# Designs tried in a protein design run: designed miniproteins, single chains. Part 70

Each design is a single chain, and the fold is of that chain. pLDDT is the mean over its residues in the fold that is shown.

## One batch from the design tools (miniprotein)

Design m2415
Fold by ESMFold2-Fast:
Structure m2415 (fold): chain A 105 residues (1-105)
Amino acid sequence: SKYDEIIKVLKEAIEGLEKLLEEHRDSLTPEQRRFLEAVIETLKQLLEDLEKNKDDEIKATLVMRRAYLALEQALKAARAMPGMPQEFIDLIEEALKKIKEIMKK
């Protein structure tokens, strides 16, 4: 289903962001780290909500739209943060693009 595709994108985004956090552990500012940890927590909550509600078309659609908006806001915020590594921006942008394409189905 399209919701299983969104679940896959969210899992890959969470895993990718957690990997990048570990790779950049010594170079991120405390503000950048707190922001990225908040993004990961938001995506984990959306993943849980979507897995719980994937068979409820209305609830699943609302969670999918919330995931899109969360990634869009995270991308804007990441781009506005001074010194944010491009790898985080690229990962969030790629996740957003994938969700946008799935939502067109």
Scores: mean pLDDT 91

Design m2416
Fold by ESMFold2-Fast:
Parts: sequence; structure tokens; C-alpha cells
Structure m2416 (fold): chain A 88 residues (1-88)
Amino acid sequence: DLQSQRDQLTQQIRDLINQLRKNPDDIDLQRQLGDTSYQRGQIYDQLGDYGQASSYYYMASGNYRLAGDYDRADYYDRRGDYYRQRFQ
């Protein structure tokens, strides 16, 4: 269910952040954090919480940019903008 998925993603984000504190330049960890942030955004989108969905899509964009994955960074930045614009 969505609650179980949120709890699992919350734990994964915390574990990845703890690993990045030890290895802040680890590109693979930055990419994994981007992937997990995107999945978190999808859960909030399914719940109709578009403000949180936008926030996590922007977080995914930032992490992909740090990983040098500019195509995914641009994609999730646009996705964040899409949800943000729905509130105008």
C-alpha cells in the first residue's frame, strides 16, 4: 500500500543521505538519491499532494545534476514546474 511504500522510501532516503555524508562526491549515491526522491514524488502525486510532489521532483533534479545526469535533471525540473504551475 502507499503507506508501506512511503515508509520504505523514507528509510532509503535516510540511508542514502547517511552514506553521502561519508562520501559526498559519490556520483552513484547521488544518482540513487535522485531515483528515490523521484519515487517519493510519485507517491505524493498519487495522494494529490502536488506541492510535495513538486518539491521531491526538484530534489531529484538537483541530485541528478550533481551526478552529471543533465538529461534526467532537466526532465525532473520540468516535472516539478508542471506541478508547481497547477497551483496558479
Scores: mean pLDDT 84

Design m2417
Fold by ESMFold2-Fast:
Structure m2417 (fold): chain A 80 residues (1-80)
Amino acid sequence: AAARRAEEERLAAEIRAAAEAALAEREARETLDEDERRRLFGEEALRQGLALAERRGDAEAAAAWRRSLALGAERRAAEA
C-alpha cells in the first residue's frame, strides 16, 4: 500500500515539474496573464501525464489522461 502511494506521489511530482518547465519556457518567449498561465499549465499537465503513462506502459492511466484531454478540447471548442 505505501509503495503504491509513494509511486503515485512521485509520478504526480514528475508531471508537475515537467509542466512547470514547459510553461516556464513559454513564459520566457512571451508574456502570459494569470488566466492564460493557469489554462496552459492545466493543458500541459494533462499532456505530461499522458506521456508519462505511455512511457510506463500504464494503459489504464493513459486512457484516463486521453479522456481528460478530449473533454478539455471539447469544452474549448464549445466556448469558441
Scores: mean pLDDT 75

Design m2418
Fold by ESMFold2-Fast:
Structure m2418 (fold): chain A 104 residues (1-104)
Amino acid sequence: MEALRERARELTRAIAERSLSREEIQKRVAELEAADRSVLTPGQLMAAPDERLEELEEEIRKKAPVELSEESLRMGALFATVVGLESGLKVALTLQEIEDRAAA
């Protein structure tokens, strides 16, 4: 758990500093998702993770000053399960900004 939180904090800092490309951010988020799933206990796996992710996506959407894509919301919500809602919101907003700048 602590190692995942540290990796998530480092990724959030790198995103804020804009030192990573969108592709690198996607890779690191996917690695955190895989690691998070691997550390879940059987009890946590049986509690539908989708319900918790939906709650976090809703909170991020409510707090966001801009409209977020489903991809940005999902990545932000996943990040929020590891490092908390505020960091997840920051990740979602940063990913959305990168998406908007790509004009694709």
Scores: mean pLDDT 62

Design m2419
Fold by ESMFold2-Fast:
Structure m2419 (fold): chain A 86 residues (1-86)
Amino acid sequence: MPYSVLVGALVEPEALEKALAAAEEFAATQPGARVRVRGNRISVAIEAPDRATAERLGAELEARLRAVPGVKRVNVLIVPGRATSV
């Protein structure tokens, strides 16, 4: 059953460009992945074929974002089904 991985990061203004670059680089390796920025918040949506893949992708992206100085908080949400990005 397909799963959606939703990752959100709250970032210091000075770190936004670097954190966004890390998110976009990761998203570019995942078919159909979407990155969105709203103020100091970065959101990434990724589709996975199963829960184990969703958990792995969420953990990898969380680790990449947390490696950027100035990232305050990272949240990972895994839900069954497809998330639409707009």
Scores: mean pLDDT 82

Design m2420
Fold by ESMFold2-Fast:
Structure m2420 (fold): chain A 95 residues (1-95)
Amino acid sequence: VLKGSDALKIAQVIADEAEKLTGKKLSQEQVTVIAMNLQSGLKAYFPLTEGELATFIDDQLRLYGVSLTDKQLEVVTKAVVAKLKELGVELQPAS
């Protein structure tokens, strides 16, 4: 289970990486909603696979009009995976 502070850090990484790739900046309110959705929606499903995490990221960004290419989504997902590992959260290996 992600703590609220950790979920906010992950949501900020999603927003920052998406801004670098697309030039679209998410508001602080949008980042907070992504953090709440990550904490609530994924609470029962941790650990996630990298593919499940990528789907979550894509779905959240599309809610705010940010559509990533497959390559851009991979970049954002890898940044989030690195931050989760830094926070001591392991992902389930995709076989």
Scores: mean pLDDT 77

Design m2421
Fold by ESMFold2-Fast:
Structure m2421 (fold): chain A 91 residues (1-91)
Amino acid sequence: KTPPPPSLDPEERERFLRTVEEIRRKLEKARKEEGRKYIPVELTSPDGSRSYFVVKEVDEDGTIHLAWSSGDLSREEAERRAEELNRKERE
């Protein structure tokens, strides 16, 4: 099946939204157990050639915000950033 000529961005958005919903549930669970509010998220570039990481925050109303982002964030660095933010949030 030949796809229509779409924007690459919408396909990335759809993958991202699915990931975001999964992360929201994960964060809510972690917040109840550990007070974890921030989590690293892997995103793929629109053309699929590159992966990068960001750190997301979930508000009390379930809204997901970007807490930290860098084009060169590695998985390890994103995890460290999330841990640091969670540690500060816990006091």
Scores: mean pLDDT 61

Design m2422
Fold by ESMFold2-Fast:
Structure m2422 (fold): chain A 111 residues (1-111)
Amino acid sequence: NEVEELKEEFEKREQKYLEAAKKRGLPLTPERLREIKLNALGSTILDAIVSGKASIEALIEFLEEFAKELGVMTPEVEEHLAKAREAARAGKEDEAISHLFKALDLIAKNL
């Protein structure tokens, strides 16, 4: 399942960044934990798009679940995810990716 693979890659990236911060003796403040989570999320999505490892539909579902689990699903996030899904189904890949990144930016602002 592509969504489960994206979740596993996200968790691996978050753990890698947390471990790097710990090894450097950096305090794990709420701000740093937020930055680590956002960097892990962004890197997972960007790598999946560039490598073609996941469909755009799977990336949309992954972000939707992520936003719901963290309580950051705003109406604006929901609207852009819906538009991304519609564009993906219509074969409009560039429009789908554009809306996916708009949703990601809004999620980042709400964390």
Scores: mean pLDDT 88

Design m2423
Fold by ESMFold2-Fast:
Structure m2423 (fold): chain A 93 residues (1-93)
Amino acid sequence: MLEELQKLAQIPEYQPIIREAAEETFGLVADLLKQGKSDEEILTALLRELGVPEEEARELARRIVAGDEEAERRVSELLLKKLKEALEKKLKE
């Protein structure tokens, strides 16, 4: 849940990385909305950035738009995994 992300955001070393990732994601979503892309297309693009194959990303996006809670949970887990990997990579450097 958001509580775990909030705890990570409280770590000074992680704050710049989390902020940059969030700004990049918001920028992508805003750009796609400006282009008139559908919710399904926006979600598909976000999932592809997470490394999800095009076909699977498209299916997950469609299910989320239809209100599938399981698909929403899977996407949340993928977002958290990507964020954790980015944080670990920066710390290792």
Scores: mean pLDDT 71

Design m2424
Fold by ESMFold2-Fast:
Structure m2424 (fold): chain A 66 residues (1-66)
Amino acid sequence: SMEKIERFERLAVRAVIERGTTQFSREEVREMLREAGFSEEEIEAVLARLPEVATTAQIGRALRSL
């Protein structure tokens, strides 16, 4: 849903500010998607479309493709 995507985007912006990076590992992406309220099935579908290190823009595109 768009609400989950918006929640993810807010978490991603916070992480960029706090960690100083726009690149995230597969495990960091899994954690952020779980916090945003995505199901394990949705998380695996998104991760299947991403490299091992992904940018916030790549993750956003994958989420909008669900």
Scores: mean pLDDT 83

Design m2425
Fold by ESMFold2-Fast:
Structure m2425 (fold): chain A 98 residues (1-98)
Amino acid sequence: MEKEIEKLRKEIEEKFVKELKELEEAYKKDPSSFTEMEKLLLERSKEFLDQGKVEEALLVALALQRLAVEGRPLTEENLEAAVAEARAALEAGLRAAA
C-alpha cells in the first residue's frame, strides 16, 4: 500500500506543478483575466514551490479553490481549516485509489 500511495502522490504533484506553470504563463499573458482568488492561489502556491514544498503548494491551492467553490470568506482561520480539510481529503483519496 505505501509504495502505491507514494506513486499516486507523486503523479498528482507532477500534474499540479505542470498545471500551475501553465496558469503562471496564462497570467503573464493576460493578468486582467484573473480573479483576486486565482491570483492569490498562483502567488501562494508558487511561494511554496520556490521553497521545494510541492505538497504544501498543492494543499494551499486546493484550500483556496474549496473556499471559492463553497463561498467561504478568505480569512486566515478559514484558509487554515480548508488546508486541513484538503489534506484529509487527499489522504483519503490516495488510500481509496491504492
Scores: mean pLDDT 79

Design m2426
Fold by ESMFold2-Fast:
Structure m2426 (fold): chain A 63 residues (1-63)
Amino acid sequence: SDADLARRIVAVLKADPAKTYSFAEIAKAIGVSQATVSNFMKKHNLKNLGVFDGVDPAAPVAR
């Protein structure tokens, strides 16, 4: 579910708040595809999840 995916993304970001994550790194950490993370973030807008000041959608690894 979207709520479960949101919780997993938030947990990754809160585990190391000093680190900036790309979509690919988040996807790897939670075991989903980068496209799944990208589609979820697009659907919910970064700010709607309340913890995305450390995430750059124009990522170091990109695509």
Scores: mean pLDDT 64

Design m2427
Fold by ESMFold2-Fast:
Formats: sequence, structure tokens, C-alpha cells
Structure m2427 (fold): chain A 69 residues (1-69)
Amino acid sequence: MAKERVKEDLKRLEENPEDTESLDRIAMTYPAQGVSLEEILEAAKEYLKEHPESEIAKRYVEGLERLLK
């Protein structure tokens, strides 16, 4: 269910870019709970496929791909 939580937080950030709580969950909370960066990347890729104009999802995909290489 980690992918669904990441997608929900990306949706919240798209609706309200000032939602720092959703940003903190993706950046800190999910990794601390054992969610891998690969799972977060997959969730962001799936969200970007569903919402191709999402700048937030695009930035997460690009950032995480750089970290995982």
C-alpha cells in the first residue's frame, strides 16, 4: 500500500503546492518506515503516467532516478 500513499501525497501537493506535510511524508516518513526509494519512484512514475502534466511527479521521477543510479 506504500505506492497508494505516495500517489495520494503527490495528488495533495498538486492540489496544494504549499502542503509541506505531504512533502515531508514522501521525503522523510515513508523512508523511515522502510519504504524503498525504488517503491517511491515506481509510485511517482505511475502517477506521472496518469497525470503527464504533473510537475511534482516529474521532479520526483527525475530526482529519484538520479539518486538510484
Scores: mean pLDDT 75

Design m2428
Fold by ESMFold2-Fast:
Structure m2428 (fold): chain A 94 residues (1-94)
Amino acid sequence: MVKITDVEVKLVDEKTIEVTLTFEGDEKAAREAGEEIAELIKKEVDLVAEVESVEVKTEGNVATITLTFKDGEGAKKAFEHIKEVAKRLKEFYS
């Protein structure tokens, strides 16, 4: 599996969370892994908040997942869950 060298999670506005993943590999590997991870994160956060949209962008070995929520309170709650998912991803795929 593709190694993850860095994971950054930030609340970029009231309803939007951005997850940036840096991979040890090429753009194709980063895109495929980024799309899989986006689906896993969406499944996890759909249990605690209503997700409006999920967008994945890949540039080189970096994938950026942008999640937009229907409500700011839901986004804050999802942010804590996403941070825990990000920690596990870095531990498991490093």
Scores: mean pLDDT 81

Design m2429
Fold by ESMFold2-Fast:
Structure m2429 (fold): chain A 86 residues (1-86)
Amino acid sequence: KLASKIIDKVAEIIGSLKSLSPKEKLELIKEASDIIYSSDLSTKEGIRKTIEEIEKKILEAIKDPKEKEKARKALEELLKEAEEEL
């Protein structure tokens, strides 16, 4: 259930990125999903590593500095929310 919450929020963040094409968004969501479902979400360390890996993938896809800042802030907020679910 935590995994589905994380993927939903990540998909929302990726969906908000105007600089990415629909195909790029879908590929990025698929990559994020693969990371989430291969990760240990039962620990705070596992959650942090999972979100940091997703953040790296998202930031590598974005060229616009404003969108990078927006995505980074949204992912930092998601990390706090996910840690509070434990």
Scores: mean pLDDT 82

Design m2430
Fold by ESMFold2-Fast:
Structure m2430 (fold): chain A 71 residues (1-71)
Amino acid sequence: EEEVKKLLEQAKKYEEEAAKLVAEGMELTRRSAIEGKKATDEAIAKFQEALAKLGESAKLKRQAEELKKEL
């Protein structure tokens, strides 16, 4: 149970970090119409980081569900 809780808490942290990165990327995308290519490149980098964090969150959630079934 404690291990399941820790996995879910870690997954939630990754989701929160990803949501923050998505918000920053969307803001940069809006500004890219004014600031040009540099803002676009920075937005893409933030979206890529967000996707990586969501992938880690998904893995942790799957591990937590598997542990729950073994209990």
Scores: mean pLDDT 80

Design m2431
Fold by ESMFold2-Fast:
Structure m2431 (fold): chain A 66 residues (1-66)
Amino acid sequence: MLPFDKDEETTLQNIKKKLTQAVKDGLSKEQLRAMARELGVEVDEDASTEEIIEKIAKAQLKLSQE
Protein backbone atom coordinates (compact mmCIF):
# COMPACT_ATOMS: atom_id res chain seq x y z
CA MET A 1 0.00 0.00 0.00
CA LEU A 2 1.13 3.55 -0.76
CA PRO A 3 2.18 5.94 2.06
CA PHE A 4 0.53 8.87 0.23
CA ASP A 5 -2.91 7.45 1.14
CA LYS A 6 -2.06 7.09 4.83
CA ASP A 7 -5.37 8.52 6.08
CA GLU A 8 -7.36 6.23 3.77
CA GLU A 9 -5.13 3.26 4.64
CA THR A 10 -5.48 3.95 8.38
CA THR A 11 -9.29 4.12 8.13
CA LEU A 12 -9.42 0.95 6.03
CA GLN A 13 -7.10 -0.88 8.44
CA ASN A 14 -9.20 0.18 11.45
CA ILE A 15 -12.42 -1.05 9.81
CA LYS A 16 -10.76 -4.36 8.87
CA LYS A 17 -9.38 -4.73 12.40
CA LYS A 18 -12.80 -4.15 13.97
CA LEU A 19 -14.50 -6.62 11.61
CA THR A 20 -11.79 -9.24 12.21
CA GLN A 21 -12.20 -8.83 15.97
CA ALA A 22 -16.00 -9.13 15.63
CA VAL A 23 -15.54 -12.43 13.73
CA LYS A 24 -13.27 -13.68 16.53
CA ASP A 25 -15.99 -12.65 19.01
CA GLY A 26 -18.59 -14.73 17.15
CA LEU A 27 -19.77 -12.72 14.16
CA SER A 28 -20.79 -15.27 11.53
CA LYS A 29 -19.83 -15.27 7.86
CA GLU A 30 -23.56 -14.93 7.08
CA GLN A 31 -23.70 -11.70 9.14
CA LEU A 32 -20.69 -10.37 7.20
CA ARG A 33 -22.48 -11.20 3.94
CA ALA A 34 -25.59 -9.38 5.19
CA MET A 35 -23.48 -6.30 6.01
CA ALA A 36 -21.92 -6.37 2.53
CA ARG A 37 -25.38 -6.69 0.96
CA GLU A 38 -26.62 -3.68 2.97
CA LEU A 39 -23.71 -1.68 1.49
CA GLY A 40 -24.66 -2.82 -2.04
CA VAL A 41 -21.75 -5.24 -2.34
CA GLU A 42 -22.26 -8.73 -3.81
CA VAL A 43 -20.20 -11.46 -2.14
CA ASP A 44 -19.61 -14.97 -3.48
CA GLU A 45 -20.37 -17.79 -1.04
CA ASP A 46 -16.87 -19.16 -1.76
CA ALA A 47 -15.23 -15.87 -0.72
CA SER A 48 -13.02 -16.04 2.38
CA THR A 49 -13.91 -14.15 5.56
CA GLU A 50 -10.95 -11.84 4.90
CA GLU A 51 -12.21 -11.07 1.37
CA ILE A 52 -15.69 -10.23 2.69
CA ILE A 53 -14.15 -7.98 5.37
CA GLU A 54 -12.05 -6.19 2.75
CA LYS A 55 -15.07 -5.57 0.50
CA ILE A 56 -17.11 -4.19 3.43
CA ALA A 57 -14.24 -1.97 4.55
CA LYS A 58 -13.71 -0.56 1.03
CA ALA A 59 -17.45 0.14 0.65
CA GLN A 60 -17.61 1.91 4.02
CA LEU A 61 -14.49 3.93 3.16
CA LYS A 62 -16.01 5.02 -0.16
CA LEU A 63 -19.23 6.13 1.56
CA SER A 64 -17.29 8.10 4.21
CA GLN A 65 -15.29 9.94 1.50
CA GLU A 66 -18.34 10.92 -0.59
Scores: mean pLDDT 75

Design m2432
Fold by ESMFold2-Fast:
Structure m2432 (fold): chain A 76 residues (1-76)
Amino acid sequence: SLEEAVKAAVNHLKSRPGLTPEQAVDAAAALGAHLIRQGVPRDKAVEAMQKVLKELGVEVTPEELEARIDERLAAL
C-alpha cells in the first residue's frame, strides 16, 4: 500500500546518518516516479512523497517535488 511504502521510505532514509535534504528529495522523487510507473495515480504518488519529506523534516515545495518526479518519468 502507499502508506506502507511511505513508512518504509521514512524508516530507510532516517537510518542514513548525514542524509542531506537534497538527497532526501532525490530519493523521494525516484520512489514517486517508480510508484507512478507501477500504476499509482500521479497525484497520490506526489502526496505520498510529500508525506515522506514532511516526516523527515525536509522543506520542499509541492511544485519542486512534482518537477523532480516528472524529470524521472521523462527519462524513460
Scores: mean pLDDT 82

Design m2433
Fold by ESMFold2-Fast:
Structure m2433 (fold): chain A 73 residues (1-73)
Amino acid sequence: SARERLNAVLAATDAELEALNAQGASNDAIIAVLEATVRRIEALLPDLSPRDAALARRVIAHLRGAIAALRAA
């Protein structure tokens, strides 16, 4: 289902961010992962139920906030 794909994207992103943090990766590398995750979630929006799409949009907003904070650092 689209919800299972959304959950898989979030789990994969979490694992990739943990690996990058363990490696001492740059803010640019972290931003690239977050931006790719936003694009992957946006691609799923048309296939999600209205409730799941609303939750996904909140996740996108939080990720965009994190990207802005990292760019300001």
Scores: mean pLDDT 90

Design m2434
Fold by ESMFold2-Fast:
Order: structure tokens, then C-alpha cells, then sequence
Structure m2434 (fold): chain A 79 residues (1-79)
């Protein structure tokens, strides 16, 4: 799992500012089909933190944020 999150963090670090905002908008739209607006905004904020860390070259912080996001998404699927 951590190796997968690290590879995703590396991929996120290659995205432009426009691509990062597009990813956040698409993620928010997908979440709104499953959860309420408040919960969607919380999950989007966590992805934004991962994107910001990756853009800054902090792949370890980006990986940690992605792992937290994956854990929350897993919890939603279990509900």
C-alpha cells in the first residue's frame, strides 16, 4: 500500500497547476455522487494537501496524506 501511494505521489508531482485543479474538481464531482457536500469537501481538502506536498517535492508527506485519504475512502465503502 505505501509503495502504491508513493508511486501515486510521484505521479501527482508531475502534474501542472491546471492539471491539479482539474483532478481536484473531478474528485469532488465523483465524491458528491456517493457522499454529502461536507464530507466531499473534507476528502478534497486531504487530496489538495497531498497535491501541494507533492508539488513542493515532499513525497513523504504527500504519501502520508494519500494513505489517510485511502483509509477514509475504505471506511466509506464499508458503510
Amino acid sequence: MREQALEEARWLSTQSAEEREALLAEFRAQLLSVVGEEEAERLVALLRRALDAAAAGDLEAATDHLLELYALLRELRAS
Scores: mean pLDDT 81

Design m2435
Fold by ESMFold2-Fast:
Structure m2435 (fold): chain A 92 residues (1-92)
Amino acid sequence: SLPPPSMEEIVEAVREAAKALGLSEETIERIVEIVRTLDREAIIEALGEEYAERIEELAPNETQRALLIASALIAKEVDGEEAVEELLELLE
């Protein structure tokens, strides 16, 4: 088995996924910055406090939280706020 992914590997995977979904370079770098830092205030600003708290409950591990934050931010950019709710409902 491989070791858990590093933050650098997560960030590169997030960039590739976001590019594949047609997001702009500006949007990709904004998402990457939030994922890299896991700054609670930045996450709240981007997703809102309710979704930030739900993500913390679903993904208490930092690596899993980074991946879920990235997925939520990408989902919001691609299909709007409803896509974030659908993503979190699938993981409950």
Scores: mean pLDDT 83

Design m2436
Fold by ESMFold2-Fast:
Formats: structure tokens, sequence, C-alpha cells
Structure m2436 (fold): chain A 75 residues (1-75)
């Protein structure tokens, strides 16, 4: 099912994203780390909402999926 594949893809993107974000913070100068962390936190939140939206879509909960998509768009 397409929605199930999107859910798995979204979960993998979140996991890979978190790893990349952690590496970017570690590579940043100490004075810039707080700004980098703030920017990456927004991206992580967006990816989390995408995972939730795909999960709800796979479960047939279209209303909850729509709410998650709207939340992601606001990040």
Amino acid sequence: MEAEKEYEKAKKELEEGIKRMRDLVAQSPPELQPEVERKLRDEETRLQYRVLGAKFKAEGNDRAARSAEEAAALV
C-alpha cells in the first residue's frame, strides 16, 4: 500500500535527518551551535509531523493526517 511505503520512508528520513543534524551541530563552532540547533529543531519537527501524517494516512485516519500535514507546513 502506498501510504504504508510513505510511512516507512518518512521514518527513515527522520532517523537519517536526526543523525545528520547531530553531526552538523558537532561540526559547528561553539558560538554558532545554539543557532544551528534552533534551525535544525524546526526541521526535525517538520519531519516528525510528516511521519505522523503518513502513519495516520496508512491507518485510514484522514482527518488526523490532514492536521499533521498542516502542522508541518507551519514549521
Scores: mean pLDDT 78

Design m2437
Fold by ESMFold2-Fast:
Structure m2437 (fold): chain A 67 residues (1-67)
Amino acid sequence: SAAEEEARRLEAELAEKIREVELELRRERAKRGEAPAPSEEAALAELRELARRAGVDVAELDRLLAA
């Protein structure tokens, strides 16, 4: 039960952080007068899926998205 609650909590935290980082990236690109290409959006979606499946922590996810 505790493990299930923790896994659910981590999934929710990851989803929330991914959304926050995605918004920040879009905001930064808009600030430069540049919109993400469709391929960038697809790559970000794949990255989020991989991070979720791999159980990557938020800090490591942030590093990957910042690169």
Scores: mean pLDDT 64

Design m2438
Fold by ESMFold2-Fast:
Structure m2438 (fold): chain A 99 residues (1-99)
Amino acid sequence: EEALRALAAGDYDKAVELLEQRIKENPDDAEAYLLLARAYFEKGDYDKAIEAVKKMIEVNPELRPEALRLLADIYEKKGMKDEAEKLHQEAVEEGRKLA
């Protein structure tokens, strides 16, 4: 899909635009929110990346372990090490509960 190609090419602005359009067509597309969060993360828009991750959890709570892992990466980039370590631990625990 064009959004994945834009992400692979490093064209994060185009990826955001395409993913926002995809979400307008299907608001329950948890994968689109995940890719949107990754695009914002790569752009350094950490607060928008966090918002997209929260929407992904809201749409599909079963993706919570993946969401928590991405949140941990975002908090690491923001320099919030203690918060990042807490989220990494929560992601591991959530993943083990579902196994």
Scores: mean pLDDT 81

Design m2439
Fold by ESMFold2-Fast:
Structure m2439 (fold): chain A 62 residues (1-62)
Amino acid sequence: GAAGAALMGAIGAAEARRVAAEGGDEQQLKSVAEGARNGALKWGGSEAEAEAAYRAALQGGA
């Protein structure tokens, strides 16, 4: 659902921030974002909610 997808986006953003702080590259940040998307879908989120989680994770690493 939307709450689970939002939580996955927040977790992804936090992880992306850690990866970026540790010198992670764009590919590693995309992998974290894909994890957030897949997590949102597994929690019953829609494709739109999964895309929002993906974008939130990428923004965390910026």
Scores: mean pLDDT 77

Design m2440
Fold by ESMFold2-Fast:
Structure m2440 (fold): chain A 59 residues (1-59)
Amino acid sequence: ALSPGVSTALQHVYLQQKDLAVAVLKQDPSVKEEFFKEARKVLPASAEPLIKDIESELA
């Protein structure tokens, strides 16, 4: 099962609400690895630039 923070952040990514996804992940840094693993598993290749942008904002 996915952590609630990961599910919420992924929903924001699907809705193209990058800033809200970043905000969720900043509130709970412990779920960052789970988020990136799940995002790269379930999202299309066209989402990779968005995933990398979120990764950069969390660095």
Scores: mean pLDDT 82

Design m2441
Fold by ESMFold2-Fast:
Structure m2441 (fold): chain A 93 residues (1-93)
Amino acid sequence: SSIDDAIQRIRQARTWQQIRDSVITAIDSAITVSTGDSRIALRRARLLIRRARTRDQFRDALRRSLDILRQSPQDDSVSRVIQGIETGLRILD
């Protein structure tokens, strides 16, 4: 799936900006199939991640996005985005 392809790209990323771009791609794919509160949560996560200007700000944005997404309805697409963000955080550590 488009989300799974984005997660694979996160694993191959060499810079935090590449991780960010792949996470945004996963979120954008999830937004196309999500509705209601899930879509609002995904859009909020996208905005937080897009605002990050440094590696540390990006790491903070990913953690905050996880908190938002974990509190939203657990659609399959949302769960996959959570997995992608968790993968990105592990690489950033």
Scores: mean pLDDT 87

Design m2442
Fold by ESMFold2-Fast:
Structure m2442 (fold): chain A 63 residues (1-63)
Amino acid sequence: HHMEELKRELEEIKERGARYQKLLDEFNKIRKSYSKNPTEAKKKIDELNSELRRDALEDAQRR
C-alpha cells in the first residue's frame, strides 16, 4: 500500500521536475525577448508565476 503510493509520488516528482525545466527554458526565451517587447515579456512572466502558484496550491489541496 504505502510502497506503491511512494513509488507513484517519486515518479510524479521526476515528471514535475522535467516540466519545471521546460518552464525555465521558456523563461530564458522570454528574458531574451524582453529587450524587444518588454510588455509581452512581463505578461508571460506574470502568467508563468501565476501558473506555478496555482500548481502549488492545487498540489496542497490534493494532500
Scores: mean pLDDT 66

Design m2443
Fold by ESMFold2-Fast:
Structure m2443 (fold): chain A 93 residues (1-93)
Amino acid sequence: MAFEQQLAELYRLAEEDPERARELGRRLGFPEELLDLILRYVRGPTPEIEEELAELVRRVLPLEDLEKLLEEAKKAGKEEAAAELEELIEISR
C-alpha cells in the first residue's frame, strides 16, 4: 500500500540523504525521536538501538491504543490488519 511504499522510500533516502529522509518522516507523522532512531538503525543496526526503538514505540503508541485499534479492526472484518496489530501488541508487552 501507499504507506509501505513511502516507508521504502524513507529507507532509501536514509542511506542517500538523511535530511530528506527526516523531512519525509515528518510528513508521515513520525516524531523526531523516532526518526532519529530509525536513521541510526538503518545506518548501523545494533541491539542497543533496537531496544531504544522498541521502548520509544511503546512510549509513543501505548498498548491501550493498540488494543483499541485491534478491536476496531476485528469489528470491521479486517483479518490482515488485526493479525498485524496482535503481533505489535505482543512485542509491545
Scores: mean pLDDT 64

Design m2444
Fold by ESMFold2-Fast:
Structure m2444 (fold): chain A 64 residues (1-64)
Amino acid sequence: MFQEIKERLREAIADESLSDQELVELINEAILEATKLKISLEENHELAQLVLEAARRRREREAA
């Protein structure tokens, strides 16, 4: 369900011990799974916000 995907992403974004690569892999998997579920516009907005937050974290760290 999309709720499980969203919870997983929020936990990943909040987990500062995850590498940028691990976060990117989780984001990509979540996007693929959400696409298969044909999520609502509201859920798409929530997913976009999580992706933007993950991108902000990567930009600030710049670590490979």
Scores: mean pLDDT 73

Design m2445
Fold by ESMFold2-Fast:
Structure m2445 (fold): chain A 91 residues (1-91)
Amino acid sequence: DPSNTSADKVHQIRSEAQKKADELEKKIRELGDKAPDELKIEFAAYLTVVANLGGGSSTIRSLNTLKDLGLSPEIVREGVLRGSELTGKLL
């Protein structure tokens, strides 16, 4: 529960999730059309962790990033579900 987690711990988890998302985005861009769906789902999952640990505007920003990269609605849905579960496990 984010409300019961220290601000420092939330900040560390969010920063590490952002770092993972950036690394995964780089791999997706390097692979282009050959990027596997699992890699795209993992990227969406870490962006979801960042959104869940940020303000409300962070959720909209993450969704816009996923749209800009041309991810399918199914990939986005699976990533959001996985990322929400991951957020709970990291807290």
Scores: mean pLDDT 76

Design m2446
Fold by ESMFold2-Fast:
Structure m2446 (fold): chain A 65 residues (1-65)
Amino acid sequence: SDAEETRLVTELLAYAQSGNLKKAEETARELAKKSKDRVKQAAKQLKSMGLDEAAKIVEEILKES
């Protein structure tokens, strides 16, 4: 559902901002199972925020999917 996807995006961004890359990766993998488009948008958002390390992890998950 959109509510679940929105929650996962919010959690992913929060973990990335706090430097919890392990939880960011786990959340991105859950999001990828529900919506690859949301994962792609999250990666772009992380890059725009200067969170390049987290963005790279999310982009690699998108390639695996």
Scores: mean pLDDT 84

Design m2447
Fold by ESMFold2-Fast:
Structure m2447 (fold): chain A 79 residues (1-79)
Amino acid sequence: SARDEAGRYLNGAGAAAASGDAALALKLVEQAIRAVEESGAPGKDEAIRHLREAREAIERGDFEAALRHLSEAGQALRS
């Protein structure tokens, strides 16, 4: 499902961010945003907000902030 796909991209983005791989993390965050938009999940708007914050954090090299926002996006999808 699109929700399961979003979860896989979120987990992948988190792993990439934890390893400092900005290029991979950005690609996976973008894929997560598309999958979340397609999912129709109740927490969709909140998750997308956090995913956009994670993208901006990765772009500036703030992987700690990126990981916090990726975690919040995942929580929003499970609520």
Scores: mean pLDDT 86

Design m2448
Fold by ESMFold2-Fast:
Structure m2448 (fold): chain A 74 residues (1-74)
Amino acid sequence: SFDEILERVREIMAESGLSEEQIDSYVTLMRDMVEDAGLSPVEALRILRTLLLLEEEPGAEEFAARVEELIAEL
């Protein structure tokens, strides 16, 4: 389910060292992309991956690799 995907994304972000506030913000953005904008979960994950890399978050490259693995499972 999409909620299971969001929970996995939260876990990956937490393991990558993001704060709860950052995680909530990105999860809300992903939910808005899928539920309001009509993007697929895969499209939303690709955008999210790109945003974290552009923000130069510590661990963003490792996070991006883990998100790519998640996309491959969907």
Scores: mean pLDDT 80

Design m2449
Fold by ESMFold2-Fast:
Structure m2449 (fold): chain A 98 residues (1-98)
Amino acid sequence: SARVEEVRERALRLVEEFLGEEARERLEERIKEAEEFAKKVKEENPDKVTEEIIEDLLIHLIVSEAIRIIAEVMPEMDPEERERAAEVIEELEELALE
């Protein structure tokens, strides 16, 4: 899906620009796990799950995993870094609404 791929690339870019390449690599792994989960949901519910529903699920999972990566390091941040983290989280949340 073009929509899922756009959200994926934007989420990866936001995490990389804020936390670096190692954080991007962790997000790529978590996205792969989310994609495998979404595939299982589709396979177990073929008559109930449309492509649109699976795309929305996957977008939600991608955004949630990106936010989790940022949230996991927030306790180690200074107040200024936490303010920047909150702004990045807001941008990630907006991706799920588009």
Scores: mean pLDDT 85

